# Designed miniproteins, single chains, continued (2), part 51

Each design is a single chain, and the fold is of that chain. pLDDT is the mean over its residues in the fold that is shown.

## One batch from the design tools (miniprotein)

Design m5863
Fold by ESMFold2-Fast:
Structure m5863 (fold): chain A 73 residues (1-73)
Amino acid sequence: MAREEELKKRLQEIAKLSEEEAQELIDKFGGPLVEAMIEMHEKFGVPLEEAIKRLEKVPASAAVGKEAARELA
């Protein structure tokens, strides 16, 4: 039902992570950010570890943009 299940399976396949590790990433960054990590890996070939580091620096600006989109919706 939740996108979390899809994210967990994708993380397990791409990085060979355990279900618990995938859950920790989702809990730490949230589903949308984890999905962005996976997309960066798939579309740009960025390693997951590097995508995580980028999200730590980018989420401030990205989060603000997401909030604006929610207001419109």
Scores: mean pLDDT 64

Design m5865
Fold by ESMFold2-Fast:
Structure m5865 (fold): chain A 65 residues (1-65)
Amino acid sequence: SAAKRDAILDAAEALFRERGAANTSTRQIAEAAGVSLGTLYRHFPSKEALRQAVAARMAEEYAAA
C-alpha cells in the first residue's frame, strides 16, 4: 500500500540522516516504519533501491514546492 511505502521511505530518510546508510540495516528501517522485513522487501528489493527512492522522493518534493 502507498501508506506503508511512505512509512518505509520516511523511516529510511530519518535513519540515513541520523546514522548514515552504512550503519543502517533494512531490519532497523522495517522496525522504525512499523512493517515486517518481508513487506519492506516487497516494496524495495535492496537498501540501495530504498536509498535511490528516498533521493527521488526528496527531489520531487523539492521541485514541486
Scores: mean pLDDT 80

Design m5866
Fold by ESMFold2-Fast:
Structure m5866 (fold): chain A 104 residues (1-104)
Amino acid sequence: ATVTVTVTVSPLGDRVFVEAAVSGPYAVKVTIRDSAGKELGSIKLAPGETGLIRLEGVKDGEVLTITATALDANGNEVASASAQVTVKAGETTTVTLTIDVPAL
């Protein structure tokens, strides 16, 4: 089965807003890390849910790693996908993460 997570990164002043929208039958945990691997924020979303993560102190030109992990009904991690987004002042960036969950 497939889960798609559409992630929109919107810098606004000293803040960066990350919106994640889940399409597919799995819950997804979205985690955002900086270029040093430090976790800046995470959110757990139900199937079909949209959520917002607010990040503070992210500078222009920072590279964010966005990881989406599909979860089974018991909350176990079954598959993941990741993408990198460079924060650009005044620019909204959208990336789509496709997670292929293996059949059991």
Scores: mean pLDDT 84

Design m5867
Fold by ESMFold2-Fast:
Structure m5867 (fold): chain A 71 residues (1-71)
Amino acid sequence: MKEELKKNFEKGFEIALKDGYVDEEVSVYADRADGTTWKVKAKKTPDGKVEVEIEELDAADSRAHHAALAA
């Protein structure tokens, strides 16, 4: 699942980057039904490659993230 999300996001980012719709780096947060949050980052490296990273936040880290946004 995490790998599949990464591949789909990478494809979408490559298309959007090629069409000029996004900056060379984007980040989104995906809240999951199990109370965890995933931070998905996509960036174009200086050598022209695309990298996608998924950081999984547990329930406690997700609460801290939402509290920081609310402040």
Scores: mean pLDDT 68

Design m5868
Fold by ESMFold2-Fast:
Structure m5868 (fold): chain A 94 residues (1-94)
Amino acid sequence: AAAARLDATIGGAGRRLIERARGLSAADIGDLMAALATRDEEAIRALAARLGDEELAELALEVMRRIHTDEQLAAVLGALAEVKAAAVDAELAA
């Protein structure tokens, strides 16, 4: 599972980010993934401000600072992609 790889490469901060992302829309998860992939701290802060979730910004920036390798980035984006797919399915079922 992507969560196990995330835990091994990033640690608990990655898991906490994924748990918080479960409350986001598919579009907002997509924005978060793009910001993390491009290391765009301003995009992360703008997303969190739009959502009224300051803790999301703190957590996403902590995870971004822990990404030092392509493997770590792939683990984070892979786990977020699974959450985004679940959000799409939920939005289509509504």
Scores: mean pLDDT 81

Design m5869
Fold by ESMFold2-Fast:
Structure m5869 (fold): chain A 56 residues (1-56)
Amino acid sequence: SSVLEKIKQIFEDLKKAHENNDIETQKKYSQQLADLRRAAGDSSASVPEMAETLEK
């Protein structure tokens, strides 16, 4: 669950970067989020589902 909490924190930072329209920061966090999600192997988490919707 340490990984899950980190994913949630990155997602929040990503949302803030999106509000500030900071493309570079958004890309960096987005990629890091994807990497953590893959490491966790958690498909039932709410965070990944929201991230997918926001990313498209």
Scores: mean pLDDT 66

Design m5870
Fold by ESMFold2-Fast:
Parts: structure tokens; sequence; C-alpha cells
Structure m5870 (fold): chain A 75 residues (1-75)
């Protein structure tokens, strides 16, 4: 479970890094990295997904799709 949750958080983080401007993405990615270091993988995933949706509906959907793909790869 932890590996799957971590992969989902990492997938969402990668979408943020790719789709959002660096100045906007950097503080969000720093918070996600902090949650990942604390072992809070589900919170890291949810935080990244929330940030993506708050930035734009399109980026939010891309992050959700990446999270789904990461979940399927672990099953």
Amino acid sequence: KDLVDRNQAEAAKMVLAREMPEEVAKPVIEEVDKLLEEGKYEEARDYALKAAREYSEEVGRKAEEAVRAAREDAA
C-alpha cells in the first residue's frame, strides 16, 4: 500500500512540475516533498491534486489521470 500511495503522490507531483509555472509549482512541490519525507503519502497525493485543481481544471484532470495510472501500475 505505501509504495502505491507514494507512486500516486510522485505522479501528481510530476504533473505539477510539468504543467504549472516554476514560481507557482515550487512551493506546492516543496510541501508535497515534505509530506512524502514524513511518510504521509496519501496526504501528499491529496495536497498535490488539490493544488492542481486550484490552478486549473485541465491540470487537475491531468494530475488525476496520472494518479490513476500509477495506481493501475501497482495492481
Scores: mean pLDDT 81

Design m5871
Fold by ESMFold2-Fast:
Structure m5871 (fold): chain A 68 residues (1-68)
Amino acid sequence: SVAEKLRQLADEYEAKGWTTLAEVFRRLAERAERGEDISETLLNLAKAYEEMGDTETAKVLREIAAEQ
C-alpha cells in the first residue's frame, strides 16, 4: 500500500540518521492510511528531491503517488 511504502522510506531515512525526514514520511503514511489523497504532496516532494539531485528518492515518490 501507499502507507507501507512511505513507512519503508521513513525506516531507510531513520537508519541514515535523518530522523526529521523519517518523521515527515511517517506522517504522510498516517494521512494515506486515513484515506487522504496525498498524491499532490508526494509529487511536490518528488520535484524538490529531483531539483536537489536525489533522483532515486524522486522516482520512488512519483511511483507511490501513481498508486493513489
Scores: mean pLDDT 81

Design m5872
Fold by ESMFold2-Fast:
Structure m5872 (fold): chain A 91 residues (1-91)
Amino acid sequence: SDVPTEDSVLLTMIQMEVAIGKILEERGDLEGVVESAERAAKLAEEAIKKGASKEVLEEMAELFREFAEFTKSERAREIAEETVKKLEEAI
């Protein structure tokens, strides 16, 4: 199918938010980093609610682990770590 699955769209959107968060942090926009983490977390919660595949949820969890490892924002790290826990509990 030429049309992406809903799971793959949500995963791509989370990948974009993580990339945006890294760029914002490099620029010192820590408020923007938190907002990016919050948007990504909402996308992950939507994927869980819609019953995304184990493989997609595992890829999402890895993206949030990467975000938590990279970020200097305590709040963004907290959001990312909480989201990893929710994704792992859904697998």
Scores: mean pLDDT 85

Design m5873
Fold by ESMFold2-Fast:
Structure m5873 (fold): chain A 71 residues (1-71)
Amino acid sequence: MSKEGGEAYDKGDLESALRYYEEAAKKGDGFSAINAGEVALELGDIESAKEYYKLAAELGQPRAKELAEKL
């Protein structure tokens, strides 16, 4: 989990939170990929959220597959 992503999210900086979670997800962190998907949904970007949830599923987060399929 990205500490910087969580701190940005707590401050309401969703765009910075998304960037930090995306960087962690690209390094193989499936939990950060889920968090990136959640932040993308809050920003109204359903297509990006779907892609992040699919990535999270590939990184071993099976619940993320169900989240991607609902979008």
Scores: mean pLDDT 80

Design m5874
Fold by ESMFold2-Fast:
Structure m5874 (fold): chain A 56 residues (1-56)
Amino acid sequence: LSRADVEAALETLGDRGLSRPTDEELREIAERLGVSPATLRRALERYLREREEELA
């Protein structure tokens, strides 16, 4: 799962106006990317932590 795929997933969640994605929404995006929801969740957590460190 590339960083670009993670960024696209976050953009999709943002477009839906979601403050916090549900497991169902995360599953839908994971299916679109061809990965498991668990893989996507871990990749998002890693990406957000990295971005938080950059912005803080």
Scores: mean pLDDT 71

Design m5876
Fold by ESMFold2-Fast:
Structure m5876 (fold): chain A 59 residues (1-59)
Amino acid sequence: MSLEEKFEEAGKAEDLEKVKELLEQMPDEQARMMAEQVLGGSKSEELRRLAREYLESLE
């Protein structure tokens, strides 16, 4: 299972800790893209908050 597939599974399970771990394991470009997709597409407010915080941590 790819990091992207694991990320989607963790997102469906609302496993915030796992989502964060997977973003940290991805290359920065991929992690940014996945976080932006969650921020724009997720119905979970907690996942959108996590994605926004991750993007804000990138300088």
Scores: mean pLDDT 78

Design m5878
Fold by ESMFold2-Fast:
Structure m5878 (fold): chain A 78 residues (1-78)
Amino acid sequence: MEEEKRKREEIERVKKLAEENIQEIVNSFNGDLETQKKLLYEFFEHLVERIGELLGLSEEEKEELLEHFKKLFEEVLK
């Protein structure tokens, strides 16, 4: 039970950190929008994989986290 709560808290913390830093991360990448999108998606995929292994996330939880990062990126581009 505590492990499940901790996992949810860690996921939310990661989402919050991404939200607070996404603009800076996007600004750190050079090139056109297509290049930035490719690099950021690769970065997010690696992050989700590593976090998922560390926290024991299910495939569905990893997909949710990845979609959250993609959504944040799209919000920053608008």
Scores: mean pLDDT 72

Design m5879
Fold by ESMFold2-Fast:
Structure m5879 (fold): chain A 84 residues (1-84)
Amino acid sequence: MKEEKEREERLERAAELLAYGALVVEKERAGTLSEADRAEIARLAEENREFAEELDELLKKGEISEEEAEEILERARELYEAAR
């Protein structure tokens, strides 16, 4: 149904952004973060600003369950490990 599809799309998008953020942090700690990486981070932050604001509002309202948050984190770990 529409609500389940929107929830699945939100989970995947949030997981992808978290995995990308983890990869960026790893590069920064390793000293391998390039100017191209920094430009891409800025671009993705701007493109996903509304989505990040929507997620923050849902979290503040308690509308994202612990189960959904755990699913997002688990998916993000899978994507992060696959990209290493």
Scores: mean pLDDT 76

Design m5880
Fold by ESMFold2-Fast:
Structure m5880 (fold): chain A 72 residues (1-72)
Amino acid sequence: SRVERLYEGYREAVEKLLEEGVSREKIIEDLKKELEELEKAIKVAEERNDTEKLEELRARREALERVLEELE
């Protein structure tokens, strides 16, 4: 699924950053900022009734939330 592909991409990126010595706390902070920006984009897509964009953004949110839950 789209969510699973995005989840795998985020997970792989996080694993690489951890191997490179980036702190778990910094990764969590950066992902939370991305989630905040994503929520703003979702609201804009909802206001515009852009169904295709909304589905894409919601899939990204679900994938990102799953990665964050596993890191915390």
Scores: mean pLDDT 85

Design m5881
Fold by ESMFold2-Fast:
Structure m5881 (fold): chain A 72 residues (1-72)
Amino acid sequence: NAMIEEIKKLGERVKEFVRQEASPETAARAEELIDEYVKKAIEYANKGDFQKAARYVAAGVLEAVGLVLEER
């Protein structure tokens, strides 16, 4: 399933970014957020709702980046 694999890869890349850019506390919070949004995105992808899956991935990335920016 190409969509699910891309969702997982994107989640891992965003978590790597957060680990490099944020404090350990902010990184931990952002990783939990990314994992939750990725989980929901995979759930929607499994239901065939690829548009909603993509939106959940985007939301997770934006919230994680927001936490990093708010720390600075």
Scores: mean pLDDT 85

Design m5882
Fold by ESMFold2-Fast:
Structure m5882 (fold): chain A 61 residues (1-61)
Amino acid sequence: SEKAQEYLLEGVIYGTQKKYEKAVEYFRKALEAAREAGDSELAAIAERMLEGAKKALEKYG
């Protein structure tokens, strides 16, 4: 899914900027888009990235 890939990239960019709340937002959108597309591999990647961003937000936000 192109949409899921785009949301995943946005989440990564926000994460590198330490904007963890925005990273969580975009990784969540990526996960939803991947699930809607039936892309199990991309959904797993997005879920892992979402978990990481949430943990970073808890520690640093």
Scores: mean pLDDT 87

Design m5883
Fold by ESMFold2-Fast:
Structure m5883 (fold): chain A 68 residues (1-68)
Amino acid sequence: MKLILVYAGVSEEEAEKVAEELKEKLGADSVEIHKAKDREEALKLAQQLKKETDAIVAVLVDGEVTIA
């Protein structure tokens, strides 16, 4: 199973660290990270990815992680 993390308002390094932790916790086989400009774009991208893929989609905004 693939994990996709969409992030905004944090560094790429922080997003990669969170993605690695979530991958291990959820038992995902692979992880993909997408940067968004802001919270609104991050939520929009997450909803689009959730509809277009069979992946687990997570959003990291302002240090909070949610599963889409």
Scores: mean pLDDT 83

Design m5884
Fold by ESMFold2-Fast:
Structure m5884 (fold): chain A 60 residues (1-60)
Amino acid sequence: MLSKEELERETQVSLALALYAITLSATKDPEEARRKAEEEVRRFAERLDPEAREAALATL
């Protein structure tokens, strides 16, 4: 069973991958897609409590 921090990291990675796929379908630029995914992951981390935020940011 995953800890709370591990679940947050898994969710963050899944979200980043989903955003990357969506961005690639909307744009032809993989670099832009990567930047957008990273930005979205950072915004997601900002909404977490401090412990979860540190774990999420470490995933980047």
Scores: mean pLDDT 65

Design m5885
Fold by ESMFold2-Fast:
Structure m5885 (fold): chain A 70 residues (1-70)
Amino acid sequence: MTPEELLKEVEELKKEALEAIKKKDFEKLKEVNFKMHELGTKASEISEELKEIIEKKLLEVGEEFNKSVF
């Protein structure tokens, strides 16, 4: 997987996660969150910069989830 393909996949997963939060589709959210974490692990083996980008996107998803729950 190229860095560009990985970043595109993470961005699409972030969009899916945000939509799942809005729809309160927690099963879909769990699936997407798992996939994002897998990509984060792969990114850490490629470069620190890619890992940081994915961690930032995961943080943004977590913030939206917290707003929806609280």
Scores: mean pLDDT 79

Design m5886
Fold by ESMFold2-Fast:
Structure m5886 (fold): chain A 75 residues (1-75)
Amino acid sequence: TITKDGTYTVDKKSSITVAAGVKATINAKEPIDLTLSAGAEVTVNGKVEKLEADIGSTVDLITKEVSGSGKLTIK
C-alpha cells in the first residue's frame, strides 16, 4: 500500500493500493492491479490489468493502456 506522495518504480507484477488523498506516480515494467482510495490521484507509466477506484480518485495513464478482463468499480 502506498501511503505517501511520491514516484514509485515497480519492476514486478504487483497489486498496488493507493491510500486516500495520496498523489503518486507509478512506473510499472509489468502489468499491475491498481486500487485507488477516495481522493487518490495516480499517474501510471505502464499497463494496468485491474482498476478499482473510489469516488474522487483520479488516474492518468501515460501509456494509455488498460488490459485484461479487469473490473472498474466506482464507489
Scores: mean pLDDT 67

Design m5888
Fold by ESMFold2-Fast:
Structure m5888 (fold): chain A 65 residues (1-65)
Amino acid sequence: SEELQKAAGEAVDEVTKLMKKAGENNDPELIKKAQEVARKVREAIEKNDLDGVKTALEEARKLLS
């Protein structure tokens, strides 16, 4: 769906920012959390799970704050 494509794009962008932040800060705990969120986003997209994508996006945004 168009809504899923948009949410997936936003989630991928936020996860990319989170992975970059984790790497730049050399923070092993943040890297681990970033990898977990990235996995959740990928799995939700593969399942066409819009709610799962939105939940993972929210987790990524909280970790970026």
Scores: mean pLDDT 81

Design m5889
Fold by ESMFold2-Fast:
Structure m5889 (fold): chain A 56 residues (1-56)
Amino acid sequence: TIPSSLLTQELVDRLSETEREILYLAMVEGLSQAEIAERLGISQATVSRRLARILA
């Protein structure tokens, strides 16, 4: 697995506001894609696609 904690700050500068929130909730809070979607008011598919793009 990637060292998420080491990459978080570097990724923040390259991400949109929504993508930063998704990354934070997934990596720091440990929320599932469904939980992130509910919290941000977006679809789970959007969360999944954004997270895949961020972590690619």
Scores: mean pLDDT 72

Design m5890
Fold by ESMFold2-Fast:
Structure m5890 (fold): chain A 97 residues (1-97)
Amino acid sequence: WRIRIQTQQTVSGGTLITVQVDQDGVRVLGISFVQSQVSPRTGYGLNVLGRQQGQVLRTQSMQQGWSFGYTLLPTGSTVQQGIQSVLQTTQDLLRSS
C-alpha cells in the first residue's frame, strides 16, 4: 500500500486536504477532509474564549462508494498532526484488512 498527500487547498472554513491510497499502482481509495479552526465567544456574564479544531472527513472507496464524517481534533492539534492521524489510521486499517 502507498499513501500520499495529493493537494492542500484553502477553502471557505479551512484547508481542504486530499490524500490518495494506492495498491500495486491502482488507486483504491481517495480521502478528502477539511481542517478548520474556530474561536467561539459567548458573552452574557461569561468572558470565556474557546478554541476548537475540527475536520470533516470524506472517504471515497473507488469500489464501494462514499462515506463522510466530522471529527474534532484535541485542543492544540495542528493541521499536520491531523493529517498524520488520518494517515496512520488508514495504514492500520489497510494492514488489518
Scores: mean pLDDT 41

Design m5891
Fold by ESMFold2-Fast:
Structure m5891 (fold): chain A 81 residues (1-81)
Amino acid sequence: LEERIKELRERIRELRERIRELEKKKKELLAELKKLPSSDRERILRLIGEILRIIGEILDLEREIERLERELRELEEELEK
């Protein structure tokens, strides 16, 4: 029980760290997008595509964290019994 709780906490921490890395990358791509001239349509579209992909990955990771946090709460409640 305690080992599973530790594993879930470590997994949640790793996923949160991955989200922070993706948020940093998203911020960098948004900064790059702001510097591009409006005539550079191909590069703008590519950057928008990359940003949207990163947003999708963040949302997927957030959903996984919610599932793991739910399991963690159930196990913590069982440990208190």
Scores: mean pLDDT 84

Design m5892
Fold by ESMFold2-Fast:
Structure m5892 (fold): chain A 72 residues (1-72)
Amino acid sequence: MRERLVAALREFLTLSPAEAAELLAEVLAELRARGAPQELIDAVQGMLDLVRAGDLETARAVAEALIAELEA
């Protein structure tokens, strides 16, 4: 799961807002289906909410921080 999430977040950083929102929604559904920790679900939901609000720059910063945390 962690490797898949890191790969998805790295892909997210290269996408347009619409593609980014679609990818994050897919990842969020997968995390919920697999019973991922609530903290990870909340982080991805927050990124999706930021993208939907038009704040892709802040969403990317959150994704980069989460990648660093998951790789530590």
Scores: mean pLDDT 83

Design m5893
Fold by ESMFold2-Fast:
Structure m5893 (fold): chain A 80 residues (1-80)
Amino acid sequence: RFDEIAERLERLIAEIRELIAAGEMTPEKLEAAVRELEKLLREGHELVTASKDPAKYEELRRLYREAAAVVAEARAQIEA
């Protein structure tokens, strides 16, 4: 189940990067993506807390950092 959440997070991050690269990011698309990222990160955190697996904690932290970075990049593009 955690692997499914991690895969969905990676796919969503990749989709956001594709929209940024294409110059197609809009405020509406970013808001929708942020809501889905927040949902997946919350679900991932619950699963990691239950599993107590250090490797899953590190993977979730990596995905959180990547999500934050791509959202910041998207916001910068919209403001430009």
Scores: mean pLDDT 82

Design m5894
Fold by ESMFold2-Fast:
Structure m5894 (fold): chain A 80 residues (1-80)
Amino acid sequence: SMKERYREMGERLKQAGLRHYEQGNYESAGLLFEQAGVYYEKAGDKKEAAEAYRKAAEAYRLAGDLEKAKKAEEKAKEAE
C-alpha cells in the first residue's frame, strides 16, 4: 500500500540521518530526519513522525541552526 511505502521511506531516511549524525554531519542529519518525519506523517505514523522531528531539532541545534531546530520542535508537537 502507499501507507506502507511511505513508512518504508521514513525508515530509510531516518537510518540515513543516523549515519550522518554519527559522522558529525548535523545539518545533513537534521534535513534527513525532517524528511523522515514528513513520510511518517504521510503514512499516518504520528508517534514516529514526532520522534523524527525531535531528532531533526536535536541535529539542527548541534549544527547551530536554531531557527530550523525551533521549527522542527514545533512540527514534533503538531505531529503528536
Scores: mean pLDDT 91

Design m5895
Fold by ESMFold2-Fast:
Structure m5895 (fold): chain A 110 residues (1-110)
Amino acid sequence: SEKLEKAKELTRKAGELVMEGKYEEAIKLAEEAIELAEGVSDKVKAEALTVLALAYLELGELEKAKEAAEKAIELGEGEIKEKALHVLSLIYYEQGDYEKAKKYKEEALK
């Protein structure tokens, strides 16, 4: 569908913006991708949620990052779920919860 192709493109661009350090722009595109993927593709929505979580993590918005990562884990499978679990591990590490950080890091490697 046209919505699905646009959601994929916005998710890809949001990921590129995270790599460039343009976190607020990445959040905007990831949120648009999530809206377009809603009811269309759990896979693309999970990918966009993972990018959203990374952008929030980099901005220090740890609670928003956690919410996005947890939603990505719920909807995602395989490599997407593994990436979201890795992001959740990094969030717990930044919060000083090293036991949960280790738990989710180990879960991401399965």
Scores: mean pLDDT 91

Design m5896
Fold by ESMFold2-Fast:
Structure m5896 (fold): chain A 57 residues (1-57)
Amino acid sequence: MNKKISELTKKAIEAVRKGDFKKSEEYKKKAIDLAGKDSETIGKMIDESIRLAKERA
């Protein structure tokens, strides 16, 4: 996985933890844009990570 996509995914999760859903969505979009051909797979992975972060809260 691209390091930049991994970093953006972490930032999206941290934003959710802080209650900043707008910033989380922004980081998610940036990660999907960088994924190119893998955008669908990366999008699902980010959504799952955010879902788990919300359930843990």
Scores: mean pLDDT 76

Design m5897
Fold by ESMFold2-Fast:
Structure m5897 (fold): chain A 75 residues (1-75)
Amino acid sequence: VSDELVEEVAAIFVEHGIDERHARVLARAFLERLLAGRPVVLDSSVDALARELGVPVSSLRKALRDAERLARERL
């Protein structure tokens, strides 16, 4: 995974209210799972992750969709 793509995906998470440090960690994990063909997020884990990050579940779901769209366009 390129550092440039990680920063682009992290920017989407920051736009949706996730802090910059967590956004970078999440972006790298997201891209690694996407490239490996693994489920990026399970429905049961989205609520838990949103609570941990301190953002609304709806914001996290939208951020994940926007991130996947961007990643697919770059790959």
Scores: mean pLDDT 76

Design m5898
Fold by ESMFold2-Fast:
Structure m5898 (fold): chain A 76 residues (1-76)
Amino acid sequence: SKEELDREIARALLYMNLALAVKAGLISPEEADRIAELVDAGNYEEAKRLVEQIAKERGDLSLGETVKRLLDEIAA
């Protein structure tokens, strides 16, 4: 279904953005793994809180907004 496909696209984009953020030095591999673990467990609210905390600590609000949007699409 379109809804199923849209969620899978959002999930793929989320993991791609996390991998790019690790390569750019914006987050650690351990932070990326923790976010992915929370998403796989369906704990989207805790994943959002963790992303917002990391973004605030590093001053990268753009990462936080992008990842939160993708999490909302996965949770829909």
Scores: mean pLDDT 80

Design m5899
Fold by ESMFold2-Fast:
Structure m5899 (fold): chain A 80 residues (1-80)
Amino acid sequence: GPLLQKALEAAKAGDADAAVDALVEAAKTAPTPEEKFAAAVAAGLAGIARGVGRIAGDPEFAAKGVAKAAEAALAGELRL
């Protein structure tokens, strides 16, 4: 939905925090349990990518990881 798209756009703009926030909101508001699960997993993966990027001092890795998590949720790759 639009929140997953917003998360991807924020990640591509380098705003990892806004991207994670959009994924969390998608997890809360998605119309089906499957979509909620995909968004929640994407939010968790994006949080890990952000954390790893911070530890490594690599903001591009953080942004790329967050974008990949949002893309996977949009593509239906994050399933139970």
Scores: mean pLDDT 78

